# Designs tried in a protein design run: designed miniproteins, single chains. Part 56

Each design is a single chain, and the fold is of that chain. pLDDT is the mean over its residues in the fold that is shown.

## One batch from the design tools (miniprotein)

Design m1941
Fold by ESMFold2-Fast:
Structure m1941 (fold): chain A 71 residues (1-71)
Amino acid sequence: MKITKAQLDALFAETAVDGKVSREAFREALRTRLGLDEEALERALKAFAVSDKDGDGTLDAAEFAQFKTFV
């Protein structure tokens, strides 16, 4: 998947609420803003799950920085 870290930073900044992005908001933003198909979304959501260290279904800024290492 050829998504730049700058695109991910912009996506996080635009979709985050209280400094966190929910799994559903993240999926929708990847689909609508970055145009990811179902296969790319599946891969991104697996990376999201690995980066969600506390298992609350959201990524904060530190967890999102970890997510960017998988892209």
Scores: mean pLDDT 77

Design m1942
Fold by ESMFold2-Fast:
Structure m1942 (fold): chain A 85 residues (1-85)
Amino acid sequence: SKDELLALVQSILDDIDDIEPVLLAWAQKHLSPEAVQQIQALLDQTRQLLQDAIDNNASEQELIQVMNDVYMRYLQILGVIRQDS
């Protein structure tokens, strides 16, 4: 349902806020400054996509598209980590 997808979107936003400082602290110690900046930009873009979906009262189909876009950005973050680790 739309309400279940909106609850999931909010949960992912909350998780990003909790995980970001831990991930960035780790990345700053182990990755290049360029990789850290790329990860931060991807996290910021992901947060914006999720927030826009909530603010614009996105449809169920639009929420599914946003979830796919978030997943693709997550894979990009993992790619940056793998390349620089």
Scores: mean pLDDT 85

Design m1943
Fold by ESMFold2-Fast:
Structure m1943 (fold): chain A 85 residues (1-85)
Amino acid sequence: KEEIEKIVEEAEKITKETLAFLEEYKKQSSPEYHEEIDTMRELIEGMYKEIKKAAEEGNLELTKELAKKLKDAAEEAKRYLESLL
């Protein structure tokens, strides 16, 4: 249970940081990128929801796998948007 809780805490942190980055970038970007940024936000939020569901079911392995996918997706989103500046 404690190991799952730590994974969820880290996933929540990554989610919050990524959503804050997307919101800040949206303010600085042209309107044509807003739909893509909103899609990225929905993806990140959806992935976090899946992590919480797996954690609630006590599935440590799935929670770890989904958390890794979230981290990878968050890093890719940030790199992509930074490349547009």
Scores: mean pLDDT 83

Design m1944
Fold by ESMFold2-Fast:
Structure m1944 (fold): chain A 55 residues (1-55)
Amino acid sequence: AESEALQLLIDNGLDPATAKLVVDEVLKDPDLGINLLLDFGLSESTAKKVVKLVS
């Protein structure tokens, strides 16, 4: 669920506004969303978990 993805991102150090922007990008383009998450320093496994929670 989107709320679970948002909380996971906040728990990993993203502010709520940035977390929501990233979730919106994952919904539009999962590949771009993964790259954005990696750019923020999240692990590949965490990035994939966020995509799965949003999808």
Scores: mean pLDDT 81

Design m1945
Fold by ESMFold2-Fast:
Structure m1945 (fold): chain A 87 residues (1-87)
Amino acid sequence: MEFTLKIDIELSEEELELVKKAAKEAAKEVERETGVNIEVKVEYKDNVLTITITFKDELSPEEASEILHRFLEKFGEILKKLKEEAE
């Protein structure tokens, strides 16, 4: 199962690296907590940030939704912390 998030946003190279780091750390934490294999791909082109989240395990729609929500919450928390530490 695959989810794609597209955000129209202007990012510096430094901000893009923080986004990539936060996404990787969030995926690792969710995998540790849930046991589900998660792949995250971050792409940035023409001021569009694309985050692709792939679950390699067979999940129900409800399980996939819960794990996606947990990932997004962790991603936001980690990204905020990394930005505060970088400034």
Scores: mean pLDDT 80

Design m1946
Fold by ESMFold2-Fast:
Structure m1946 (fold): chain A 65 residues (1-65)
Amino acid sequence: ATAEQVAAGRRVYEERFLAMHGPPGVAGPTGPDLTGAVARGAAFGETLVRLGLSPEEVRNLLAWL
């Protein structure tokens, strides 16, 4: 992943997930830690697409996590 993809992934996380899930490695107030979800690979990516993220947003988010 490029530095630009990592930065874009951080932005996607901050806009859509940070309030619910908290920072990586820590559970948020209403959602679980997503670091473990990334380790599940394709299943997590498929979930993000079903939630309405574009393939580019999914790729960038996974590059940052």
Scores: mean pLDDT 64

Design m1947
Fold by ESMFold2-Fast:
Structure m1947 (fold): chain A 112 residues (1-112)
Amino acid sequence: SERHKEVVKRMNELFDKAIEAARKRDVETFIKLLKEMIQLHEEFLAEEKDEITRGVMEIWFGVTITSLLNEAVRNLSRAEVEEVLAELSKYLPPITVEHLRQRAELILADRA
């Protein structure tokens, strides 16, 4: 569908801004952009009826969120990373948040 192309374009714009916010350690802007990306994804899934397009976008969004968390963990303090994970816990299943927390701990250990 043409809608998925529009969503991908907007998501890429938000992603680039979120990466820059993480690199500048602007936690407030990073969380704001993350919320906008989650809302855009939820709105897209609510309207999309094609199951293949939904599946592709779900996988792509998962990769996108993981990449953002990786950048956050590389640039932010442990306390700031906990703030990001706390925000994600409002929108993502507990098991997903736990897997992201485990990933964050591995990256934090590598930085030490």
Scores: mean pLDDT 81

Design m1948
Fold by ESMFold2-Fast:
Structure m1948 (fold): chain A 69 residues (1-69)
Amino acid sequence: HMKEEFLKKIRELYDKFLETRRRLAQQGKPVEEMRKELQKIVDEMLELAREFGLPDDEIAALEEIKKSL
């Protein structure tokens, strides 16, 4: 089922996002470096959304999240 496969993969990327943010913060990385690494993960989420054919409105919401980082 497309939805179940998508949810599994998006959850893995979200967990990676949270862990990456935590790790970089613990390492005392600058905000700009953290933002860049987190934006890469959001880019992976965007490609996943496009691959699974999410509606343009939902893709736009993910792009807004990336822009807000």
Scores: mean pLDDT 79

Design m1949
Fold by ESMFold2-Fast:
Structure m1949 (fold): chain A 73 residues (1-73)
Amino acid sequence: SMEKQRLGMRTLMEIGALYLGTVIFARHGDFEKARELVERAERLFEENREYLSPEQRAEAEAILAAAREVVER
């Protein structure tokens, strides 16, 4: 459906935006905010997982893994 496609695209875009925010905050030493953004992205992914295509899911998982690497201490 168009709604499912829209939700999937929106979810992937939001995860990407949260990843960019994570990198920016981490580069400026704000690891508390960076971790918060990763947790928000992970929650968004789990809540909307069913609306993602297999390709979008793989892309989202790769982005989330990269985001976790940025904040893991």
Scores: mean pLDDT 87

Design m1950
Fold by ESMFold2-Fast:
Structure m1950 (fold): chain A 83 residues (1-83)
Amino acid sequence: SLEEKIREIYEKYRPELSPELQAAVDRAVDRLIEAAKTGSKEEVIKALREAFQELMDAATDPAERDVIARLFSEIAQAINEAF
């Protein structure tokens, strides 16, 4: 399922995140999984865009921004494959 794929992708990147950033991304991923359960592609894409913008605006370290960008890129691919 899309929910399982999102969790698997996050598990791969989670160790690269600082503890502070992990908390923020955990909340974003939970929101994405909730949106995925609605079966609405529009809801999932909206949640993805909002979470990505929020996390990128909060990240001050270029290395953190790189990890977030790679994580969200793979999630975006999973969303496109699911719908």
Scores: mean pLDDT 84

Design m1951
Fold by ESMFold2-Fast:
Structure m1951 (fold): chain A 58 residues (1-58)
Amino acid sequence: MLSPKATAAINAVASEMQRLGRDPSKEELKEIAKKLGVSVSAVSKAKATINAARAADA
């Protein structure tokens, strides 16, 4: 079961990826972390989770 913070981080990173059409930079991940009140590690893990899911679907 994912925590509410983990789910929020995944959704925020996915939305940013869609807006940019690419993977977010370190600076963009830091901004997402600040907006959500989570660690940069949490948003980096969210990015890895999204990329792993896309690789599995392909």
Scores: mean pLDDT 77

Design m1952
Fold by ESMFold2-Fast:
Structure m1952 (fold): chain A 76 residues (1-76)
Amino acid sequence: HMEERKEEAYKRGRELAKKLFDEGKTLSEVIQEIGREAVRLKKELKEKGYSDEEVNELVRAFVRGALEAIAEYEKK
């Protein structure tokens, strides 16, 4: 189910951002690492035979999760 995979990607993005902040990374370092992980995810999904549309949807869900977690952290 694509919706379940999008939800999982979203959660992965949130957890990665939270983990990096918990490790004491700066906002700049967190953004850079999220970008690197998004590139890795895109490559992995393409290698697994996902369509470009599916890859874009899953990568967008991952990035959205990460950015929402970053925004929540910055409000503290």
Scores: mean pLDDT 85

Design m1953
Fold by ESMFold2-Fast:
Structure m1953 (fold): chain A 64 residues (1-64)
Amino acid sequence: MSEEEREEAARKGAEGARRAALASGATPDHAQQAAEEAYRKVLEAETEEEADNAGTRAAILGSL
């Protein structure tokens, strides 16, 4: 995964996590925290698969 592709994946993961958190009744502050956590996990992932899994996991967990 290129740096640009990783940043794009991180942004999408953050947006997904934020929306999922808000849909679950989280406050805007908690939704922002969830988005930052998802963004960080995607950027820190060592492989493309780990980056995709981090983004997907954050979105799914935020939906619960």
Scores: mean pLDDT 70

Design m1954
Fold by ESMFold2-Fast:
Structure m1954 (fold): chain A 96 residues (1-96)
Amino acid sequence: SLPELSDRSRLLGLETVAQFAGGDVQKLRDAVKNKDQKTIQEILQQIDEGLRQLDIEILKELYKKGLMSEENFRAELRRLGVSDEEIEEILEELRK
């Protein structure tokens, strides 16, 4: 979904996302500069997983605060690729 990785504004956007998702910003900068597509794809996959984990944590907080029904919480976790077994484990942990 990234049409131009050499664009400075796009790179700055990626660096911001990488920092927030716990990614290695300097490694990303070096990979883009060196046109190392393999390392760029690896870091983008790590960022995607970091964002997925952050979305899961946001959903947990919304549920704990009563801002989200259990039905919607289950649906959103399933949308993020969380297994039904993992959803039950998360719910049991949040009910303690």
Scores: mean pLDDT 73

Design m1955
Fold by ESMFold2-Fast:
Structure m1955 (fold): chain A 71 residues (1-71)
Amino acid sequence: MEEIEEIAGRILLAILTYPNEETRRAAVERLVAEARKRGVDMEALREKVLEYARKLNLPEEDIEYIESLFE
């Protein structure tokens, strides 16, 4: 549970801090790939990232992007 929260926070931070779309995408994709390699519950991770994103009022484009990472 704590690992999922930490990874979700890092994904949100990457989305918020990298203004360049290419750099942001690469950073987020790396974090998601690392989570998969660690055997993290990807559905639980998706739910936690979406929970944080909606709590921070991220735009719909970012919400859709996050959803696409886990499909």
Scores: mean pLDDT 78

Design m1956
Fold by ESMFold2-Fast:
Structure m1956 (fold): chain A 71 residues (1-71)
Amino acid sequence: SQSGSDAVAKKLEEVGKKAEELGDKETAKKAYQAAKDVQKDPSLLAKGVKTYQEVKKKVDEIEKKKKEEQE
């Protein structure tokens, strides 16, 4: 449903903002684009979820690297 697509898009925006805060603008752009895609076409919901998982993993990896750098 459109409501489900909006929820996934919101999660993609949130993880995108996190990536942007960490300085990974390319990963943030991918998340933002996926959010727009899911809202425009609900059939892309599954793809949006996959993109969210990939971006979340990348964000976690960057956070880990930054913690190692701050040691």
Scores: mean pLDDT 79

Design m1957
Fold by ESMFold2-Fast:
Structure m1957 (fold): chain A 77 residues (1-77)
Amino acid sequence: HMSMEEFKAKMDELVAEVLRAIAEGDLERAAELVREMGELFLEFLATLSPEEQAEATAYFKELMAEILAALAAALAA
């Protein structure tokens, strides 16, 4: 039932919450939210064609890179 547009919107909301948790120093909450993102991604990926899987995977990789950059910045501060 979830469209690519809905998936991206939901992921954008989750990444915003992850980045907030990292900024607040709540790494336990950040980890739980990343787990939710991973579960949502795998669930969505299983419903997609190979072309759609490539799009969803590229988007997920971009979001994970943002989270890793935020964690690296927090650890360096």
Scores: mean pLDDT 86

Design m1958
Fold by ESMFold2-Fast:
Formats: sequence, C-alpha cells, structure tokens
Structure m1958 (fold): chain A 67 residues (1-67)
Amino acid sequence: SAEEDIQKVLESFGIPKQSKEKLKEIAKKIAEEYGLDIKKQPEKIAMVFAWEYSKDKEKTLKKYGLT
C-alpha cells in the first residue's frame, strides 16, 4: 500500500515511525499534486516523496508536517 511504501522510505531516511493516518495524509497530498492514483500507483507516490526529500530535506519535512 502507499502507506507501507511511504513508511519504508521514511525509515530509510531515519525519520521516526508515523501513524497510519499521517501516512495516508502524505499519500493523498502527493497523489493530488502529481496526478497519481493511490490504489494503482502506491510505489510511484513513495518514489515522489523520496525524490522531493533528496532535493530539499527541510522543505519536504515542513511540507508534509514531519518536523
């Protein structure tokens, strides 16, 4: 699922474990911004988070409420 894929990405960056509700919020926000389907493209949603974080760590944490 998008929540599981995002959580694995957060874990790989050393970001503390997030609630299922928070992971759903992040997935929905990325899906809406990038025109992705949460059910059909969960891996792409997680990849978008990883890409944004790799470009600007602080901005991404603030954008998704992870500070």
Scores: mean pLDDT 87

Design m1959
Fold by ESMFold2-Fast:
Structure m1959 (fold): chain A 65 residues (1-65)
Amino acid sequence: SEALELLRELAARESGAARVLLENAIRDLQTVSDPQEIARALLGLAARLSGEAAERLRELARKLL
C-alpha cells in the first residue's frame, strides 16, 4: 500500500508524539482497502501533524479522493 509505505517513511523520520500517531495510523490502516476511507484517515492525521509530513499526507489523500 502506497499509504502504508508513506506512513512508515514518515514514522522513521519523526519522534515523540508524531511517531506514535504515525505508528497508530499504520496499525489502523492495515485492514482498510477503500481509497476514500484511507484518504479521510490521512487528512485527519495531517491535521494533527505539521510541516513536510502533513503536506505529503494531504498530497496522497488528494490523489485517492
Scores: mean pLDDT 86

Design m1960
Fold by ESMFold2-Fast:
Structure m1960 (fold): chain A 89 residues (1-89)
Amino acid sequence: RVEELLRRLEERVEELRALPEEERERRLRELRERMREVAAREEVAPEEVEELAIEAAAWGLYQVEQNPELADPEEVRARIRREIEELVA
């Protein structure tokens, strides 16, 4: 399970690296809108929360890769791995 979630995370990061800047900005706007909508709901499916969490984590990881002054990308990957392990335990 952990390895599946980490694979999905890395696939999302690879997608972000491959996209033109304009397309990345569009996806970030869509992510923020979806997160806001989900936060306003009384009940949310766990699978939907998981998908949003992976997408948000991929954006966070992409941002620190572009701006290492924010955080070490490898340390961020290690933290994400720990959080996923705790989530599936």
Scores: mean pLDDT 75

Design m1961
Fold by ESMFold2-Fast:
Structure m1961 (fold): chain A 85 residues (1-85)
Amino acid sequence: DATPEQLELSRELQRLIDLAYERGDHDLLSKLIQAWNLILQAFETGDKSKFDEALSILKEIKEKYPELSEDLDRIEELAQKAMES
């Protein structure tokens, strides 16, 4: 059973993945999928190192795509809240 924070996180990540797909930005798409998979593994296993790796990827995306900073900050906030659940 997914928490409300996990459902909102999935919605926000899917929105950015759809955006990357529409732009044809394969690098952005790949990094978003990698971060999402690491976050899901962290939720399943409780492995903080997977979570920290996901946050590093999100930070790298923010550096390359500063226009996505607000969306990525929201994703990070939701992921942290979901890990605390």
Scores: mean pLDDT 85

Design m1962
Fold by ESMFold2-Fast:
Structure m1962 (fold): chain A 66 residues (1-66)
Amino acid sequence: SAAEKRLEELRRRVEEHRDTLSEEQIAQLEAMLRKIEELIEKGAPDEKLLSMIEDAEVSIEMILAR
């Protein structure tokens, strides 16, 4: 699905920047990704999944800009 593809892209971005992110930032991002995975497992609608992925993408961009 579109949500699964975008989630995989988010995971790659987090992994690429692990060396530059703090332990707290990594934990925050991993918690967001885990929550999205749980919702996919529970069959949440794509609209909700995409909204959460967009929120995570914004969070990553903000963290990386700091």
Scores: mean pLDDT 79

Design m1963
Fold by ESMFold2-Fast:
Parts: structure tokens; C-alpha cells; sequence
Structure m1963 (fold): chain A 83 residues (1-83)
């Protein structure tokens, strides 16, 4: 459940336990997804960021991993997201 996992991380962020990724770091992460051929994952993550607000690196990586798995991307590409 993508929304449940994001909800947990957003809740921790709102409690001050996690700090959101900077805009520069977010732009770099989204560019990395494009380079991996994960444009669909990037677009869906941007929609989720609009819904939940700025997210931590862990939340963005988790969201990208879940979306890539749901969309059937190969393990090699999924492993690159975790780096």
C-alpha cells in the first residue's frame, strides 16, 4: 500500500523526526529516475509530493521503489533507486 507507507513517513516528518529533502537534492533524484528510464515513476512521485508535501530521501526512495515494482521494472533498475 503506497499511500500507507507514504503516510507513515509523512507522519514522522511532521513530528520533526525526519527532514525533507532540499529542492536541489529532489531535482537530482528526479533526474536520476529519468536517466534510469523511470519517467512514469518520476511523474507519479511528483503527484504524490503535491498531495503530501516535501518528503525525505527515504520516503522518496521508498515511493520510487514501490512504484517501479508495481510498474514491473527490472530488479537492476530498482536496485539503482536504493543507492
Amino acid sequence: DLSEKFGELVKKQKKGELKPMSQEQLDAFLAKLDKLGLKDVREHLQALIEEYGPLTEEALKLGALILAKELGYPKEVIDEIEK
Scores: mean pLDDT 74

Design m1964
Fold by ESMFold2-Fast:
Structure m1964 (fold): chain A 76 residues (1-76)
Amino acid sequence: MMMKIATVSEAPDGIHVTFSGEETKSEVLSPDEAVELILKENPDLVLVEDTPLGRKVAERLKEKRPDLKIVIVKPR
């Protein structure tokens, strides 16, 4: 079984969201659009870069889906 993982990182003009699994997708979005996309895709795990925008996305995800596994990772 392949785990579906969403990765949220800061991009110059917004948030970069990458999905892994059988299908790989990546997009540059606003924080609110990133939250909505992640909720629609329903990943098993979300990795969020430890930036102000990343924390904002993680907080909104937890408010809408408290059962979602979110891990905050150090920025690169």
Scores: mean pLDDT 76

Design m1965
Fold by ESMFold2-Fast:
Structure m1965 (fold): chain A 93 residues (1-93)
Amino acid sequence: MEEGEAFFLAMKAAIAASKGDVETAREYAQKALSLPGGAEALRAAGDYEINLLVKSGKKEEAAKTARTMAEIAEELGDQDVAEHLRKKAEEIE
């Protein structure tokens, strides 16, 4: 139930981050993380969006999206998601 809602919000955060809209990304990430499974949803949504950008040849945008989402996760107190996304950015660069 709540996993679907958390993932929807997390995907909105990932898409906003991919567009450079940090404020919108932060708002949706905060909402996702307030729900059960929100951290898992944010990680999964981040991975999904970043992988789509990489497959589309947009490696620079993928790395930037990963770094933006990692910083937001860190600011919101989720160090595990932040570390996962930082490592993903490093793999792309």
Scores: mean pLDDT 84

Design m1966
Fold by ESMFold2-Fast:
Structure m1966 (fold): chain A 89 residues (1-89)
Amino acid sequence: MSKEEIEAEVTDSLGRMAYSVAQQAADQLASQGKDDAAAELRALGKQILDLSKALSKAVLAGDEKKKEEEEKKLLEVMKKADKLYDEAK
């Protein structure tokens, strides 16, 4: 209902979507025999999910510093996942 509650819910939903996409991409890499890349992408997908949950909690708490720290960590993990997938494809 509040602005913070909506932002937290959107953040959590986007994190779950990103996790799902990472799992699907990892499954495709595994089907091509790229097992190491698939395993790393699955691990990064789990980190994205966990960081999105932490970010959602920070948003709900109104902790701007914690929000900024978690956003930076999430962006770094997302960049690693994107680069890994691009290099493995």
Scores: mean pLDDT 83

Design m1967
Fold by ESMFold2-Fast:
Structure m1967 (fold): chain A 60 residues (1-60)
Amino acid sequence: SMAEQLELERIKRGIEEALAGNDVVKRVAIHDLREYLKTETNPEIIELIKEGIAELEAQL
């Protein structure tokens, strides 16, 4: 759906911004993404979030 496409793009943008940020920004993003995973049901978004968390953690 269009709502799911907008959600996917927002999550992608948030991850990209966090990856460009400092360690505090990355840690906050990891926390927020983990909270998001608790309620997210879209498998494409779940995979994106998991990959984003792994990439952010790898840069810390």
Scores: mean pLDDT 85

Design m1968
Fold by ESMFold2-Fast:
Structure m1968 (fold): chain A 65 residues (1-65)
Amino acid sequence: MTLDAYEFFKAVMKHKNVKLEDLVPLLEKIKNAEDWKKLGEKFGVKVEKVEETEDGSYLLTVEFP
């Protein structure tokens, strides 16, 4: 599925039962596509593709188990 950054965090919270307080510090460390892939690996989510939009946002293609 393809998600923006906000939708990705909501999906991680829902599927992995992660609290917002645990995600906020990780959000602040995201600077590039590699950081998104590392975040996905930490929660057992496969991040297959990361696209930076013209507006400086990110679109993530992810696979949940």
Scores: mean pLDDT 73

Design m1969
Fold by ESMFold2-Fast:
Structure m1969 (fold): chain A 100 residues (1-100)
Amino acid sequence: MLSDEEIEKLREELKKEIEEALKDERLSEVERQALELLLEFLETEDVEAALARLEELLARETDPLNQRVLRGAIHSIRVLHLMVVERLTLEEIRELLLAE
């Protein structure tokens, strides 16, 4: 299992990469919204709120390239949830503390 220190390092590295990407003035509005929602998820760990907002944007989007961006962001949040949030569950912490 990843340690709390490794998870925090991953979170900080991802936040930095997203913040740098957001400085690119060439980003489409949809790309910017997707990156901002990923950043918000890394700060709040609220997977339900992040997914609901992305799915609402996807439902209203008619451009196939923008739909691909939004689906990519949805997939990224689900993967990050498994790695960052689920690995910090109380059950995993208890199992790690009991594993001598």
Scores: mean pLDDT 74

Design m1970
Fold by ESMFold2-Fast:
Structure m1970 (fold): chain A 74 residues (1-74)
Amino acid sequence: MEEEEKLREIARIFYEAVKAGKPLPSDEELAERLGISVEEARRYRDRFVEAVKAGKINPLEMTEEEFVEAVLEL
């Protein structure tokens, strides 16, 4: 899977989890779902968490498409 497609899928997974009030999937679950390593999944999670903390993305104030595009810019 290309880098951009991985980021789009991860962004959608995180957006859906937050909107549903569910915990984010584990690094292992992300790795299995996307066909990537657990280490790679953790790096994507870290990027997401840092972007939320920095106020760059907010799934509660954005549409899914806006959120996905913002994640691609990380």
Scores: mean pLDDT 77

Design m1971
Fold by ESMFold2-Fast:
Structure m1971 (fold): chain A 75 residues (1-75)
Amino acid sequence: MEKEIKELIRQAVSLKTARDISKVGADFSKELAKKSTPEQSKLFEESAKLSERSAKESEELYREYEKKAKELEEK
């Protein structure tokens, strides 16, 4: 049980980091879109949407692992 809780916490931390990296990537792509040609801007906007989706998925997984760890700590 303690070993399982530690593994879930470790995975949650990794997913939180992945979320943060994806958010930074999305913001960076949005800034590049503003400074690019119309054709390039469209590609950066699509890249930003993909990064935002990745961040959301990582956030949902992070919350799930955090919840599982808390449930195991209760019993």
Scores: mean pLDDT 81

Design m1972
Fold by ESMFold2-Fast:
Structure m1972 (fold): chain A 82 residues (1-82)
Amino acid sequence: MKVVTLSHEELRELFSKKTGISPKNPELLEREVEELLENLKLLDPEGVVIGEETVTFPESVLEEALENPLLASIRRLEEAAG
């Protein structure tokens, strides 16, 4: 399986391009990228490595995470509710 390594900035740019979230709202974009990182980790806990400057993940996992951007948010709400 092909593994991709992106900087946090490259990941933000990719996410902004895919979701249409304006880079002029960095606070919203940063929050949505955080949710994307959580989705990546949920989909492949062993294959996704979140570093301080870079994120490494299987190429297929990124596509699934982008298709379901609310997955981590839904999971957090479920855990917070009980």
Scores: mean pLDDT 68

Design m1973
Fold by ESMFold2-Fast:
Structure m1973 (fold): chain A 95 residues (1-95)
Amino acid sequence: ARLVLILEVKRALSLAEKAIDTASPEAQKHLKEAVEYLRKAIESLEKGDIDTAIENLEKAREHLEKAVEIDPDNQYAKEALELVKRAIEELKYLK
C-alpha cells in the first residue's frame, strides 16, 4: 500500500514539473511551490512519517488548485492535482 502511494506522489511530482513548461508566469509560481511540497511529502513517506506527508500533500494540493484556477487548460496540472487528492484520501484511510 505505501509503495503504491509513493509511486502516485512521484507521478504527481513529474506531472507538476511538466506543467511548469507550459504554464503562465503566475501559475508557474504556484507549480514551483507544489513541486517543493511534493518532494517533501515523498521524503516523509519514505521515512514512514504519514502525518508530515499529509501536511505537505495538503500544501501541494492548495498550490495545484491555484495553478489550475489560473490555467484551467493545463492538463498536466489537473492530472497532478487529482493524483495528490487521491494520495491524501488513501493516506487518511491508513490512520
Scores: mean pLDDT 88

Design m1974
Fold by ESMFold2-Fast:
Structure m1974 (fold): chain A 88 residues (1-88)
Amino acid sequence: MAEQQKRLEEARAFIEATLPAAKAYIETELDRAQLEEAIAALERALATLEKALAEAAKKGEAAVEIVELLAEAYRELLAHLRALLARL
């Protein structure tokens, strides 16, 4: 349990530190075609993570929590990309 909790806290801190920078990069560097490709890639990745969530549930709670954290971060990034594309 202690090691699992430490890994979850480290993953959360990493996401919180890096996600704003990733969003800023996307806003400045990607054109419309690159945004559309990135959205398609993230949608495929999220679908894979959602399938992996069912598999992680068989391995225990900590594995489920890690996959859920990743899926949540991907959903937030995907929503941001879709909002940017709508403004272009």
Scores: mean pLDDT 72

Design m1975
Fold by ESMFold2-Fast:
Order: C-alpha cells, then sequence, then structure tokens
Structure m1975 (fold): chain A 94 residues (1-94)
C-alpha cells in the first residue's frame, strides 16, 4: 500500500509537470523512471539501492538547475523533488 501510494503520487507529479512544461516531457520521464526504479528497490528491501536512486535524482535536479531555464527547469526540479520525497516516504513506512 505505501509503495503503491508513493508510485501513484510520483506519477501524478510527473503528469502535472508535463502539463506545465510539455517541452520537458523526455527529461521528466527520465526523472520519473529513476524515481520509480528507486521505489522498486525499497519494495525489494534494497535500502542501499534506494539511497543510490535518491542520489541520482539529486544529481538530475542539480543538472536541471545548471543547464535548464524557465518552466522546463522548474518542472524537472519539481519531479526530482517528488521522486526523493516518494522514496523517503516509502522507506519511512517500511
Amino acid sequence: AAIEAAKAALKKAAEEAKKRAPEAEKEIDEVLKTGLDGLDKVERGDILGAIGGMLRLIGMRIDAELYMEGEKKEAVVATADAGVAAIMAAMRAA
């Protein structure tokens, strides 16, 4: 239940981000995939792998801050932040 809720919240955040910045769809989908992979690691009990997923999301957030502008940057950053929050929430519920 907690993992399913976290996945649903992350998917919703990504869809809202794509509505705000359709031009960033590819980058948002890549962030979403990274977040979902991290949640799959929590579900399997691979906590070190889940931490690795969060670090990748933080790296993607930093890349967006450095190399993107405007609504595209805000959308990618928001999706990465949602992914980190989802993994943390899932880990706390475990």
Scores: mean pLDDT 87

Design m1976
Fold by ESMFold2-Fast:
Structure m1976 (fold): chain A 55 residues (1-55)
Amino acid sequence: SLVEKAKQLLDEITKAMRELRAARAAGAPDDVIAELQERYRKLGKEYVEVLKELR
């Protein structure tokens, strides 16, 4: 269901944000930071699209 998909995306967004913070704190290379930022951005966009469908 879309509700379950939204919940899963929210969990993945939380994980992505946590991973991004940890990578930044550890001084990870710019390409690693960029990949994590892109993942976070894509998850956020997909979450918004799912919310539009639920509305």
Scores: mean pLDDT 83

